# Ledger of designs, part 16: designed miniproteins, single chains, continued (5)

Each design is a single chain, and the fold is of that chain. pLDDT is the mean over its residues in the fold that is shown.

## One batch from the design tools (miniprotein)

Design m16565
Fold by ESMFold2-Fast:
Structure m16565 (fold): chain A 60 residues (1-60)
Amino acid sequence: MKGLYKAKKDVFSTGPAVLSFKEGDILEVLKEYSDGNAVVKNLKTGEVGLVGKDYLEEIE
C-alpha cells in the first residue's frame, strides 16, 4: 500500500540507487514492485531510492 512507513532498522547504502536510512526514519512509498522492493522518499533528508519492503513498518 502506498503511504508512510517507518524504517525498521539502520541501513547503509552500498550502491548508487539504494537508499541509506536510520531506524525510525519516515519513508514515503512512491512506487512498489512485485519483487518486494519499493522506491521511497526519506522525508527527513529528501533522498529518493530503492528499499526492500522488509525494512518498512506501516505507520498509523
Scores: mean pLDDT 73

Design m16566
Fold by ESMFold2-Fast:
Structure m16566 (fold): chain A 65 residues (1-65)
Amino acid sequence: SRADEALALLEEGLSLAEVARRLGISQATLKRLLLESGRYSERQLDGMARYGVSTSAQGARLVLA
């Protein structure tokens, strides 16, 4: 399924935006698929989308510095 492919790409370290581009879907559609998969919480997906990275808040903070 698209969700399984999205999960594999995220595990490779791609951002939500890059995964959405590769699948040819919007980030909103990608977030819905990931939520429905049960692997990510809404909080985790919102954090990833806001910071534009698949890393922890610590990682995002270092990139922004």
Scores: mean pLDDT 66

Design m16567
Fold by ESMFold2-Fast:
Structure m16567 (fold): chain A 66 residues (1-66)
Amino acid sequence: MTDEQIELSSASGKSAYDLGASLEQVVKASSAAMNAKTKEEAIENAAKTLPKDKQEKFKKEVEKRL
């Protein structure tokens, strides 16, 4: 895995946690980000692990951490 994928995974997990996601959702968001090949794909894949009403807030939170 690239350092960028690790950073995106960490940012995705922390952003999910800040939005009140469960531990399982935090792990799923982090894992989805690690399996992506681009920053945009990582954020999109991680967001899709969350409920639809939280996806937009999640994307903004991840972008703030990067």
Scores: mean pLDDT 77

Design m16568
Fold by ESMFold2-Fast:
Structure m16568 (fold): chain A 97 residues (1-97)
Amino acid sequence: STFPIRDTPAAIAGLLIGVEAGEAGLSIEEVLALAYDEIKKNNYNAEQAAEFLGAAMLGWLIARVLGRGDELRELARRRDVAGVHRLMEEAYAALQK
């Protein structure tokens, strides 16, 4: 199933941080710790925190496991949500093999 990424500052920031962490070779536990630090810095409410965490984990997965972090980073920086959704659909299709 495709995770619905919204065009929100929290979701876009999450994707970018997840990609950077994945490319840096951080573990999922290290990404979670980094994400919680960023949630505190930005004073996110529960909904924003959930969007950020979900996006960060997906960014990490795309970069670390699938090697498509550069594509995701470019799409996220341009706030191309349709492009992000398409890349995620392709990534999930690859995981089903």
Scores: mean pLDDT 79

Design m16569
Fold by ESMFold2-Fast:
Structure m16569 (fold): chain A 79 residues (1-79)
Amino acid sequence: LGIDYFDQKKYDEAINEFKKVLKLDPNNVDAIIGLAFSYLYSGKLAEAKQVLEEAEKKFPNNAEIKYAKIFFKNLTGEE
């Protein structure tokens, strides 16, 4: 399934909003995952991967981050 141009533009807007949340609460796991997936769906795979890897280092036992990494791997084929 492809994402159209309108969806990609909305994901760029979502990236900005999640970054604002993380400035107020840098430990907000929901915002970290939202930022990573917004990067993923906007085609910014390297940025999405970096966000998830940094999040896992910070929260190594967090189930939501582990799930997000599994989902990212399944969509991109990365380990």
Scores: mean pLDDT 76

Design m16570
Fold by ESMFold2-Fast:
Structure m16570 (fold): chain A 115 residues (1-115)
Amino acid sequence: MDDVGVSPELVEDIASGKIVVLAVTPDQVDEAIERLKKAAENNEIKNVLFAVTDEGAGTGARIASQALAEGLRELDENKEKNKVIIKLHYTGSPEVKARLEEAAKKLEEVAKELF
């Protein structure tokens, strides 16, 4: 994760919990929504980045890191504009694409209500 090409200040904000970065599967969307609601209640949290992927945690999380790296670069360029970023990453069959898009839309709708 050290090769993301973002500023050291962004890395420190992530390490201190001021930026929340999560890779989630469609089955984890309800948990992600609860985390996003808690983030909105916490004045110390400035930005939230979600990667919605079919791989989830573990070895597949490295592939999701490409979507996270793109989102982190967008955050680093304009933190005030990019309060919430949601990235999609497909690692399985095209058949799961619709589920990932539905999950991302649900997260984005909640994010727009909270931020």
Scores: mean pLDDT 68

Design m16571
Fold by ESMFold2-Fast:
Structure m16571 (fold): chain A 72 residues (1-72)
Amino acid sequence: MKEQQELSLEILEAVAEGDLEAAREAAARLAEAAGIKDPEERERKAAEIVEELAALPKEEIERLLEEAKKEM
């Protein structure tokens, strides 16, 4: 639970910085923590998460980061 929240924060921080490679790595780890064992399915889910977040305005990403930090 706490590990998944920490990984979600890492994804948001990486996307906010424009480091999509780091965001993908964190998203793949989150998918693994969620029980996805297939490497191809993890990569697909990681790509979907990063693509969706990268499409958000910077202001929305910053809002999500603030909310995630309050939960931790």
Scores: mean pLDDT 77

Design m16573
Fold by ESMFold2-Fast:
Structure m16573 (fold): chain A 108 residues (1-108)
Amino acid sequence: SLEEEILELVRELYEAVEAGDLARVREVLRRLTELLRAHPDNEDARRVTMIASIVLTLLENPDLSAEEREALLERMEELIEKIKNPEIKEEARRVLEAVRRWVAERVA
């Protein structure tokens, strides 16, 4: 189902963030973008695609200011809270936690 495909992509996004694999994050974003294009009215697909885009921005730009990083992390949290499917929402929260760990390791 579409929900299962979104969930699998969010799980792959989590693994990519844990591995610090930018190429894999870009591939997940590309696949989510294609899925959203096929299902433009699906709000969860849209929100997850936006989340993946923010993840890529944070991982590609480790030199962002603390204020810019905080604003992007807050935007991710707002998008996650609006996800309707509870399994997708829970997995997206795991992505946020992984990104927060990644950021903390680079900010002294």
Scores: mean pLDDT 89

Design m16574
Fold by ESMFold2-Fast:
Structure m16574 (fold): chain A 75 residues (1-75)
Amino acid sequence: METVIENAKAAPEIIIPLLVKELGSKDEKARELALEYLKELSKVIPEAVRKALEPALTSKDERVREGAREVLSTL
């Protein structure tokens, strides 16, 4: 977890979109981990997380939209 958080702080424009994509993963564990990482990042870099999640609310993938709403509800 820490390594992903540090990488996202160093390159939020790269790492956060990758985590948002994982919210739509077929692997339930990958979706749960992406959700938890985004929630932790929202405590550390809330503006970057909010900015990246806004377009995810209109995603064609229902799981991505649902995950984005859950993370944004913690902000």
Scores: mean pLDDT 78

Design m16575
Fold by ESMFold2-Fast:
Structure m16575 (fold): chain A 98 residues (1-98)
Amino acid sequence: MDEIELSGLKVKNIDPESIEVSWSSKVKGGEGLELKYIVEAKNLETGEIKKKEIEGPNNYAIIEGLKPGEKYEIKVKAINKDTGEENESEPKEIEMPE
């Protein structure tokens, strides 16, 4: 059973080039203040990865500069700053509007 549990990954288009990403995290015995997150948006056509780092307890990110009409795979990686333990969410696919 993982020390860090990532769940509830939600991805929403806010404009043709931007997405809103939110997630839930649970840490065994912690409040999530020790976590940092890396949100990754991978372009499924080119393989290019766009990353954004978020400090806990924040569980929300806006990623900008995506290509309209293209498909992306979105993942969130949680890193425990005290232990160095990492866990990754299941990927979620989104298609950008034109």
Scores: mean pLDDT 79

Design m16576
Fold by ESMFold2-Fast:
Structure m16576 (fold): chain A 61 residues (1-61)
Amino acid sequence: PIPEVVVPESFTPEQKAAYQAAVDEIRAVYEAYRAGELSREEYSARQSELGRRLAEVARAA
């Protein structure tokens, strides 16, 4: 369920920061859900948005 972190070395520092921030947020959301700090609805909504954003970054590369 947690995506494998593969940050393209060709990314600019700004792109790497944005990509890493999105990955870190996905991980934090998953951990919060595991800890019972997020509802299933909130978890699903956050996962969908972050996954879409991450996919856009990956597609642009």
Scores: mean pLDDT 71

Design m16577
Fold by ESMFold2-Fast:
Structure m16577 (fold): chain A 60 residues (1-60)
Amino acid sequence: AGFIPKSLEELGVLAELTLRHIKAFLDGDQEKMDEIEKVAQELEAGKITPEEARKRLDEL
């Protein structure tokens, strides 16, 4: 619902979230899709930093 990135770092993380979500969808990996969505929601809510979001994605 219209998350607007405040920095180039946030923009980069959002682009990576989108690409990883598409890949997980194509692979049929529901667990990865759910985790990616959770990371995106926490980033939008300001509960995690872009650095923490990136770290969580790298652990998938």
Scores: mean pLDDT 77

Design m16578
Fold by ESMFold2-Fast:
Structure m16578 (fold): chain A 66 residues (1-66)
Amino acid sequence: SSGFQNVVTEIRDLLEQGKTDEAYDLLERAIRLRPEQKQELLDEAKKLAKKFNDKEFLKKVEELEK
Protein backbone atom coordinates (compact mmCIF):
# COMPACT_ATOMS: atom_id res chain seq x y z
CA SER A 1 0.00 0.00 0.00
CA SER A 2 1.05 3.63 -0.42
CA GLY A 3 1.06 3.99 3.39
CA PHE A 4 3.62 1.18 3.74
CA GLN A 5 5.84 2.68 1.00
CA ASN A 6 5.63 6.15 2.60
CA VAL A 7 6.86 4.75 5.96
CA VAL A 8 9.76 2.88 4.27
CA THR A 9 10.69 6.05 2.33
CA GLU A 10 10.66 8.19 5.52
CA ILE A 11 12.82 5.64 7.41
CA ARG A 12 15.27 5.67 4.46
CA ASP A 13 15.44 9.49 4.48
CA LEU A 14 16.00 9.58 8.27
CA LEU A 15 18.80 6.97 8.08
CA GLU A 16 20.43 8.87 5.18
CA GLN A 17 20.54 11.89 7.54
CA GLY A 18 22.02 9.78 10.39
CA LYS A 19 18.82 10.15 12.45
CA THR A 20 18.93 6.59 13.82
CA ASP A 21 16.70 7.16 16.88
CA GLU A 22 14.01 8.98 14.84
CA ALA A 23 14.05 6.18 12.24
CA TYR A 24 13.62 3.59 15.03
CA ASP A 25 10.76 5.53 16.68
CA LEU A 26 8.98 5.74 13.31
CA LEU A 27 9.47 1.98 12.73
CA GLU A 28 8.09 1.10 16.21
CA ARG A 29 5.09 3.40 15.68
CA ALA A 30 4.40 1.89 12.23
CA ILE A 31 4.50 -1.67 13.65
CA ARG A 32 2.08 -0.69 16.47
CA LEU A 33 -0.35 0.86 13.94
CA ARG A 34 -0.03 -2.04 11.45
CA PRO A 35 0.99 -5.20 13.40
CA GLU A 36 0.00 -7.40 10.40
CA GLN A 37 2.85 -5.71 8.44
CA LYS A 38 5.46 -6.22 11.20
CA GLN A 39 7.60 -8.77 9.33
CA GLU A 40 7.58 -6.80 6.04
CA LEU A 41 8.49 -3.57 7.91
CA LEU A 42 11.33 -5.34 9.78
CA ASP A 43 12.65 -6.87 6.51
CA GLU A 44 12.69 -3.47 4.75
CA ALA A 45 14.25 -1.78 7.84
CA LYS A 46 17.08 -4.37 7.93
CA LYS A 47 17.77 -3.83 4.19
CA LEU A 48 17.98 -0.06 4.81
CA ALA A 49 20.23 -0.51 7.88
CA LYS A 50 22.66 -2.58 5.76
CA LYS A 51 22.47 -0.12 2.82
CA PHE A 52 23.49 2.81 5.07
CA ASN A 53 25.83 0.69 7.26
CA ASP A 54 23.90 1.79 10.38
CA LYS A 55 24.91 -0.97 12.82
CA GLU A 56 23.06 0.64 15.75
CA PHE A 57 19.77 0.71 13.79
CA LEU A 58 20.32 -2.90 12.62
CA LYS A 59 20.81 -4.06 16.25
CA LYS A 60 17.63 -2.24 17.38
CA VAL A 61 15.62 -3.77 14.50
CA GLU A 62 16.93 -7.29 15.32
CA GLU A 63 15.82 -6.79 18.96
CA LEU A 64 12.26 -6.08 17.68
CA GLU A 65 12.27 -9.51 15.90
CA LYS A 66 12.97 -11.15 19.31
Scores: mean pLDDT 85

Design m16579
Fold by ESMFold2-Fast:
Structure m16579 (fold): chain A 90 residues (1-90)
Amino acid sequence: MLDTLVRPNPLLRELLELLGETRETYTLRQVIEALEEYIDAAGLRSPSDPNVARLEGTELGEILGVKEVDLRDRDGIIELLLKSSEVVEA
């Protein structure tokens, strides 16, 4: 699953470009790592639980359509990314 190739939608692509990511396609693992980098750089981790990122009012929250994300919920994160990306079939 994490090796699934995806093409981010235009809004997610713009966010990835701010992180220095300029590729046409990414693995889900690469996108998750880039989003974790964004969350850490923007200081979005919850003070009460560092595994939870608060996304309400952020560009990432608008892109993913959620107010928060649990970074330990890999399946939930994958589902959100698949809704904001096009799967590239081999």
Scores: mean pLDDT 78

Design m16580
Fold by ESMFold2-Fast:
Structure m16580 (fold): chain A 82 residues (1-82)
Amino acid sequence: MEYLEEGIRALFRGDYEKAVEYFKKAIEKDPNNAFAWYLLGEAYYKMGDYEKAIEYFKKAIELDPNNAGAKELLKRAQEKLK
Protein backbone atom coordinates (compact mmCIF):
# COMPACT_ATOMS: atom_id res chain seq x y z
CA MET A 1 0.00 0.00 0.00
CA GLU A 2 2.77 2.49 0.94
CA TYR A 3 4.56 2.16 -2.44
CA LEU A 4 1.26 2.62 -4.31
CA GLU A 5 0.57 5.90 -2.46
CA GLU A 6 4.09 7.23 -3.17
CA GLY A 7 3.76 6.17 -6.82
CA ILE A 8 0.37 7.89 -7.17
CA ARG A 9 1.83 11.10 -5.68
CA ALA A 10 4.78 10.95 -8.12
CA LEU A 11 2.37 10.30 -11.02
CA PHE A 12 0.21 13.29 -9.97
CA ARG A 13 3.20 15.69 -9.91
CA GLY A 14 4.42 14.42 -13.33
CA ASP A 15 7.43 12.48 -11.99
CA TYR A 16 6.71 9.45 -14.16
CA GLU A 17 10.14 7.79 -13.73
CA LYS A 18 9.75 7.89 -9.93
CA ALA A 19 6.15 6.65 -10.24
CA VAL A 20 7.43 3.64 -12.25
CA GLU A 21 10.01 2.86 -9.52
CA TYR A 22 7.35 2.90 -6.78
CA PHE A 23 4.81 0.85 -8.77
CA LYS A 24 7.50 -1.75 -9.60
CA LYS A 25 8.28 -2.02 -5.86
CA ALA A 26 4.55 -2.45 -5.12
CA ILE A 27 4.38 -5.25 -7.73
CA GLU A 28 7.52 -6.90 -6.28
CA LYS A 29 5.76 -6.97 -2.88
CA ASP A 30 2.40 -8.13 -4.34
CA PRO A 31 2.58 -9.34 -7.98
CA ASN A 32 -1.20 -10.07 -8.01
CA ASN A 33 -2.13 -6.43 -7.30
CA ALA A 34 -4.00 -5.58 -10.52
CA PHE A 35 -4.20 -1.90 -9.50
CA ALA A 36 -0.39 -1.62 -9.28
CA TRP A 37 -0.06 -3.09 -12.81
CA TYR A 38 -2.72 -0.65 -14.05
CA LEU A 39 -0.90 2.36 -12.53
CA LEU A 40 2.44 1.17 -13.95
CA GLY A 41 0.77 1.09 -17.39
CA GLU A 42 -0.65 4.60 -16.84
CA ALA A 43 2.82 5.95 -15.93
CA TYR A 44 4.30 4.51 -19.15
CA TYR A 45 1.30 5.84 -21.12
CA LYS A 46 1.95 9.36 -19.77
CA MET A 47 5.64 9.02 -20.74
CA GLY A 48 4.61 8.11 -24.32
CA ASP A 49 5.90 4.51 -24.03
CA TYR A 50 2.74 2.98 -25.46
CA GLU A 51 4.25 -0.49 -26.07
CA LYS A 52 5.08 -0.92 -22.34
CA ALA A 53 1.76 0.67 -21.36
CA ILE A 54 -0.08 -1.97 -23.46
CA GLU A 55 1.94 -4.80 -21.83
CA TYR A 56 1.11 -3.65 -18.29
CA PHE A 57 -2.57 -2.85 -19.01
CA LYS A 58 -2.95 -6.40 -20.41
CA LYS A 59 -1.46 -7.78 -17.17
CA ALA A 60 -3.86 -5.64 -15.09
CA ILE A 61 -6.86 -6.92 -17.12
CA GLU A 62 -5.61 -10.54 -16.78
CA LEU A 63 -5.63 -10.13 -12.97
CA ASP A 64 -8.87 -8.07 -12.88
CA PRO A 65 -11.08 -8.48 -15.99
CA ASN A 66 -13.55 -5.90 -14.58
CA ASN A 67 -11.02 -3.03 -14.66
CA ALA A 68 -12.80 -0.72 -17.14
CA GLY A 69 -10.07 1.95 -16.77
CA ALA A 70 -7.34 -0.46 -17.86
CA LYS A 71 -9.47 -1.59 -20.85
CA GLU A 72 -10.08 2.02 -21.95
CA LEU A 73 -6.40 3.05 -21.63
CA LEU A 74 -5.32 -0.16 -23.42
CA LYS A 75 -7.56 0.86 -26.37
CA ARG A 76 -6.13 4.42 -26.35
CA ALA A 77 -2.52 3.15 -26.21
CA GLN A 78 -3.19 0.77 -29.13
CA GLU A 79 -4.67 3.69 -31.14
CA LYS A 80 -1.46 5.71 -30.50
CA LEU A 81 0.58 2.98 -32.28
CA LYS A 82 -1.53 3.24 -35.49
Scores: mean pLDDT 86

Design m16581
Fold by ESMFold2-Fast:
Structure m16581 (fold): chain A 104 residues (1-104)
Amino acid sequence: MMSPEELLERMEAAVKAKDIDAFISLMLQAFAQYPRNKELQERIAELMSKLSKEDQEEALLNLAHMAYAQKNEEVLEFALELAEKLNLEDVKKYIEEKLEELKK
């Protein structure tokens, strides 16, 4: 299992390399292994802000899909807040629909 520091180092390298598939894979691993590590989540949000809008949308949709499959409302709420901060309206709407479905 990778440490939070190792995951962040590899995610930062993926951002610099413009390797979105590697970034998504590492991000999903980080949330799966450390779902309540707020410091890690904050640093991931900072890395997300450096991505293109298209890559931000792809990354957040993958995170939302994983969180929905795992019924993890906390990760869905994080993804919603980040989508709002990044002005990703279509992704925000998708996450809101999935979050409401889990509450019913």
Scores: mean pLDDT 85

Design m16582
Fold by ESMFold2-Fast:
Structure m16582 (fold): chain A 68 residues (1-68)
Amino acid sequence: MTGAEGGEAIGRRMAAGVAPSPAELAAQAGDAAAAEAAARAAKELGGNSDEQAEALRDLVLAGGSGDV
């Protein structure tokens, strides 16, 4: 599976109002294509703001690592 496919799945979940699992985020850690696909899918399908799309992009790149 490509990183872009995994990222799109994460973005689709966010678009549906469902937070992605830590395992999904960890699987795509450091994958720029996955991060971009997630941000795009969340924005296009869920009407998420640019801010939310950027936050999701950063979250995917970090593999869900972050205390806040």
Scores: mean pLDDT 70

Design m16584
Fold by ESMFold2-Fast:
Structure m16584 (fold): chain A 84 residues (1-84)
Amino acid sequence: SELERLREELERLEEELERALREALRARAAGDEAALAEALARAEEVIRRLEEVAERLEELGDEETAERARRLVEGGRRLLEGLR
């Protein structure tokens, strides 16, 4: 179903966000400004996609999973602010 595909996409995006944030932290610790910029851009892209998934899940009536996606967006944005 479309709901199952969106839930699978959410899990994948959560993993991608965690990876991008970990890469950003490593780049910052190493003083690699180019790698940091790339990791931050990747994290921002994943956050945009998480927002789209949250909206679609809400439209389809899966409010609980949509709320989980929104919490990932909020947490990710907060962490990105700390890395800038």
Scores: mean pLDDT 88

Design m16585
Fold by ESMFold2-Fast:
Structure m16585 (fold): chain A 60 residues (1-60)
Amino acid sequence: SMAEADEQLRKALELVKEMAKRGKTEESAKAAKELVQLAKELGASQSIIDEAEELAKELE
């Protein structure tokens, strides 16, 4: 369901942010882009997709 997808993706977004804070910027950018694709495929809410896209842009 969308709610289940949103919960899992929020967890993944927080992990990507932590990776970026630890200096894994290139890996974090790749993971954020992958999360955008996954969120769209799973039918996650637009707010989750927007957060993933924003994170990917910040990490470029």
Scores: mean pLDDT 82

Design m16586
Fold by ESMFold2-Fast:
Formats: structure tokens, C-alpha cells, sequence
Structure m16586 (fold): chain A 63 residues (1-63)
């Protein structure tokens, strides 16, 4: 599932993903690098990180 894939890349289990971890998730799903970067920018917080909920939303919008 998308949720399991996101949880796999949240390696420290803190419930947040760096832009790099979110990029890896989206690329693993077959999303283009350009589209993945735009989705990360759309869903990231002011610190440039994605919550688990935001990462799931980005992945779902990519499909």
C-alpha cells in the first residue's frame, strides 16, 4: 500500500519525511521527477518536511 511504502521511507519513525524521502516514495511509484518535485512543494510544510498525512496526499494526487 501507499501507506506501507511511506512508512518504509520514514526510517526514524518520527512521522515526518524529508523532501528526499518523499521523492524516493514518488519515484518508486513511477511518478516522474518533475511531477514528484511539484507535489512535494505543494504538500510540504514551512520547514520543507511532509507529515505522513501530507505524504499520503501527495502520493494519491500523483496517481
Amino acid sequence: SIQALIDEYDTDGDGTLTPYEALQVLLSMGVSKERAIELIKKYMDKNGELSREQAIAAAQEAL
Scores: mean pLDDT 78

Design m16587
Fold by ESMFold2-Fast:
Structure m16587 (fold): chain A 70 residues (1-70)
Amino acid sequence: SEEEKKKIEEEYFKKLLEAFVDYVNRLGQAVEEGLAKGLSREELFARIQEIGDEMNKEVKKIKEEYEKKL
């Protein structure tokens, strides 16, 4: 039904927001830990890139899962 579709769309949006919040928190933590441990710019950039790649994978999984339900 249209009501069920709207509920799925709202849940989809909330899942995307949760993934974004997790990304921001992980990014902030990585920067803080990197500064505290004296990581090189190269090591810090690699960690930031990895976090971004994992966020993109998570978003893709959420999209694929919810697009099957819509």
Scores: mean pLDDT 85

Design m16588
Fold by ESMFold2-Fast:
Structure m16588 (fold): chain A 62 residues (1-62)
Amino acid sequence: GTDKQKILELIGEILRIIGEILDLERELEKEKDKEKIEEIKKKIEELKEKKKELMKELKSLP
């Protein structure tokens, strides 16, 4: 079966990261400080990379 606890945990982490990205993108729309804008953009890119790795792990599960 595909209903392994690990699969559910990975899906949960992916959804959490998506939520964090959306929150940061909303903050980016409101932010006017150039240094903070750069920091938020870097955090979004880091979260996108983590999401890609988790998605790869999910696809590799038996």
Scores: mean pLDDT 82

Design m16589
Fold by ESMFold2-Fast:
Structure m16589 (fold): chain A 86 residues (1-86)
Amino acid sequence: LDKEKIEKVNELIRKLFELLVEKGLLTDENLDKLLEALAPIINAKNDKELSEAVLEFVKKVEEIVGDELTPEMKKVLEELRKIAEE
């Protein structure tokens, strides 16, 4: 696993969750779904698995939060996609 890539992914995920908390979007229902979406990232054993897990996480966040995604949240999701494409 690329240590720098993992550190960037973790920083962006933390920022996303902070934004979700600030907007009151971390409901009990959404939290469970978001934690399920995080599991593949936590369990990734190599860069390929990490990249695939990050892309799937971004897709699931878009599905879970949908129309309530702020421009700042969308920017974080785009940065996660870019890192996954490295």
Scores: mean pLDDT 81

Design m16590
Fold by ESMFold2-Fast:
Structure m16590 (fold): chain A 86 residues (1-86)
Amino acid sequence: TLEAEIEIALLQMEVAVLELALERAIKKNDKELLKEVAEELERLIERLEELLKRLEEENAPQELIDQVREAIERARRLLEEAKEAI
């Protein structure tokens, strides 16, 4: 649905914002910001996983399911990078 497409787009934007925050935290060697970014990424991954489950239960189009899975993979990769930098 259009509502699901908007929700996915907003969550993808949040992933992008956290990626920029992570890059800044690494550049500045800011351990407090790195921990904050890691915590926000963990919460975002939970929200993406809940959305994925909802879309699967509703038999949403495969394209939307794939977009959420890609966002989860990207967020998990960023989380690993943040944890390694701490």
Scores: mean pLDDT 88

Design m16591
Fold by ESMFold2-Fast:
Structure m16591 (fold): chain A 121 residues (1-121)
Amino acid sequence: SSMSEKRDRIERLRQLLRDSAEDLRTLAGTLGGLADLYEDLGDRETAEILYEGAKAARDAVEAIERGVSGVEEIEKSARTLEENARKLEKLGDKGGAEVLKAAAEHAQKAADAAREIGSLL
């Protein structure tokens, strides 16, 4: 039935949200660790960009846990992560930029999934 198909779709989207939240938690930890390393090396500018990225990834996780009401906050976090990735590319930190881009992709996928769940409810 169409209601059964709708429920199955929502369950798949909720699983995608759970997977995205787990990936974002891992990436937030990686970003925070990189930020600590750069701070210890005296590169405070790079460290601050990475700390902001770690915070945005954590904020996205909290917004995902709120479900459809968190969509705008997840989208905001995805934009912050993308902007900070571009800043790190300009500073020559390609590795940090790739981690921020991965986090932005997971946040955007989560926002899209949460928005679709909202449209199906």
Scores: mean pLDDT 90

Design m16592
Fold by ESMFold2-Fast:
Structure m16592 (fold): chain A 79 residues (1-79)
Amino acid sequence: SEELLKLLEELKERIRAGDWEGARRVAQEIRKKFGDTPEVIRVEETMAMAELMLWMGVPLEEVQEKALERLDEVIEEIK
């Protein structure tokens, strides 16, 4: 879906900017629009992983790298 790809790119931009509040809002919008598809579940798992890593004190740059890597895998499956 073109709309899903656009929202995934927006999510990646929020993560790159360190805007985790904005990233959460975009992820919530993705779930609201597309429901419990495998791709949306993977987005939610990625966000949960990133939030846990941040809470555990993992460096921001490492968390960003891991989250973006997982989102790129989702984008590749959709294309």
Scores: mean pLDDT 87

Design m16593
Fold by ESMFold2-Fast:
Structure m16593 (fold): chain A 75 residues (1-75)
Amino acid sequence: SALEEIVEQVLADLDKDGDGVITRAELAAYLRSVREVTDAEVDRWLALLDLDGDGVVTREELMEWFEEAKRLHLS
């Protein structure tokens, strides 16, 4: 699906080791560089991710997060 392709592209750009994980900070920086969004919008999207405190985003979490962010824009 398009969502899987986007997730794989993000991981390829940010996941230097190819282990399928990226940091929350790297994701935030990527969103600001690729899409012109406010810090508040990025913070809101990252809040939806609800990390377990290690600041690491897995492929599966990224896929779920994109679906949540998409729904937020459709409200």
Scores: mean pLDDT 66

Design m16594
Fold by ESMFold2-Fast:
Structure m16594 (fold): chain A 107 residues (1-107)
Amino acid sequence: SNDEKVKALLAEIRSLLSETIARLSATTDPEERKRIFEETVERALRLLDEALELETDPEIQAKLEEIKRLIEKLREAVNNDAPWDEILALAAEVLRLLKEMIDKILA
């Protein structure tokens, strides 16, 4: 079903971003952080766009659009060499919302 496909896509995005944040935490070099993040952000955004195309519930669509905006803000923060605490806070919010949406689709 579309719900199962959306849930699988969100779980993949969550896994991908969790791995990326772990890799970012392992370095203090801003250029290395930009490289690591860009390796995965395009994939995460493609998966999210696929989830948005499959989702028909307006409440879930609105939350997925919020997640997309936060991922784009996270990209901007990494590219502008924002403090690590700001990057981590944005990433934590994305991961929190992804978990919330996965849990809602399970119900």
Scores: mean pLDDT 82

Design m16595
Fold by ESMFold2-Fast:
Structure m16595 (fold): chain A 81 residues (1-81)
Amino acid sequence: IDQAPLDPFLLRVQSMVPSSYNVDSLSSIPGLEGIRAATAISDTSATIFLSYDDASYADHILDIIRTLVPSNIQVTVTIIP
């Protein structure tokens, strides 16, 4: 039985943000495999949503995302229980 890997964390993040936000999982990024993290991006801000269990990775993820996001966009981290 091939169970497609549904990311329940990504579904939770999608339910917390307006549909106009681009929500994407970070688990496919090299070095972030196994970490429950997602981004929600708008024209003025990027928010990194991170599972409480993986909160110790917040600084590492923030550093990676800051290199990928234009300098005029503010990047923040939100921890989800």
Scores: mean pLDDT 70

Design m16596
Fold by ESMFold2-Fast:
Structure m16596 (fold): chain A 61 residues (1-61)
Amino acid sequence: HHMEEQKLLEEMKKIGEELSRLVDERRRAMANNDQSKVDEIDAKIRELNKKAMELDEKLRK
């Protein structure tokens, strides 16, 4: 169980890093007035947030 918990925490860290990168990409897309790209990135951020919630639920159980 401890080894599995550590893997979940590493996945959470990777999701956080990916979210940070997507936020930077979103800022660039906004600066370029690329609304289609902003919408695409927002969808990816929502999906990653959903995964983060699922991992958090597994860590609490």
Scores: mean pLDDT 82

Design m16597
Fold by ESMFold2-Fast:
Structure m16597 (fold): chain A 64 residues (1-64)
Amino acid sequence: MEERVQKVVEKVREELKKLGYSDEAIDIAEFVAERLLRTRGMSEEEALKKAIDYAKELSERIKK
């Protein structure tokens, strides 16, 4: 992975682990962050925020 992508992916993993998300949810969020950076040309900060928000939204939807 490019250093930029790796930094964002690691940050997503750390934040979601702190919140108690499953490995599957973390993997999905990592995939979203990587895709936003590589395919959509988003900034690191924007991709990080959107990936974490996506994981939170998905988790809340299936629990409530």
Scores: mean pLDDT 75

Design m16598
Fold by ESMFold2-Fast:
Structure m16598 (fold): chain A 64 residues (1-64)
Amino acid sequence: MKEKIAKKIKELAKEKGVEIPESTIKELAEAFANKDADRLGELLSTLSPEARKVVVEAYKEVLK
C-alpha cells in the first residue's frame, strides 16, 4: 500500500510539474498507510498549495 501511494504521488507531481522531495513523499505514504492524521496534516502544511492538491488527488485515486 505505501509503495502504491508513493508511486501515485510521484506520477501526479511529475505530470503537473510540481517538485516534492522524495523523502517527503515517503513520509506522506507512510502516514497514509498508518492512518496517522496528525502526521499527515503536519506534512501537508509544509507543502505548497499545488503540492497539497497533488497529494490529496493521489490519495483519493488509491482509495477508490
Scores: mean pLDDT 80

Design m16599
Fold by ESMFold2-Fast:
Structure m16599 (fold): chain A 70 residues (1-70)
Amino acid sequence: EEKEKLIKEYESFVKKAIDYAKQAETLRRQAEAATPEQQEVLRNQSDEFVKKAEEYIQKAEELKKKALDL
């Protein structure tokens, strides 16, 4: 039960990390086509989503370690 719960949470966090990474990629592409004024805003938003993706990957790895301990 506990191990199964940790695995499901791990999969959820991996999925969130992938979703944030895809959003960051989309924002970077939009920044390349944007006006100079909008370019900085879009790049900052992209960097924010990259950071969120990295945070979810770290949380996922922590859950994986806990699941392996069981």
Scores: mean pLDDT 82

Design m16600
Fold by ESMFold2-Fast:
Structure m16600 (fold): chain A 67 residues (1-67)
Amino acid sequence: SEELKKQIEKLKTELGISEEEINFLLEQGLEAEELQIVIDTMKNDPRPFEEALGEGVEKALEYREKK
């Protein structure tokens, strides 16, 4: 989808996330809204990359579960 492509572009250009990591996120079934949660979490989380990414994924999955 167009929105999904936009979020993938942000992950690559703004956060430097690799294609392999993006593919992992998509395999988790994350869609455009969930990917935006990952982006927002990582931008506001001062922890190392791995911890910030993990928190973002967890928040995105929680959002999806409540939907």
Scores: mean pLDDT 78

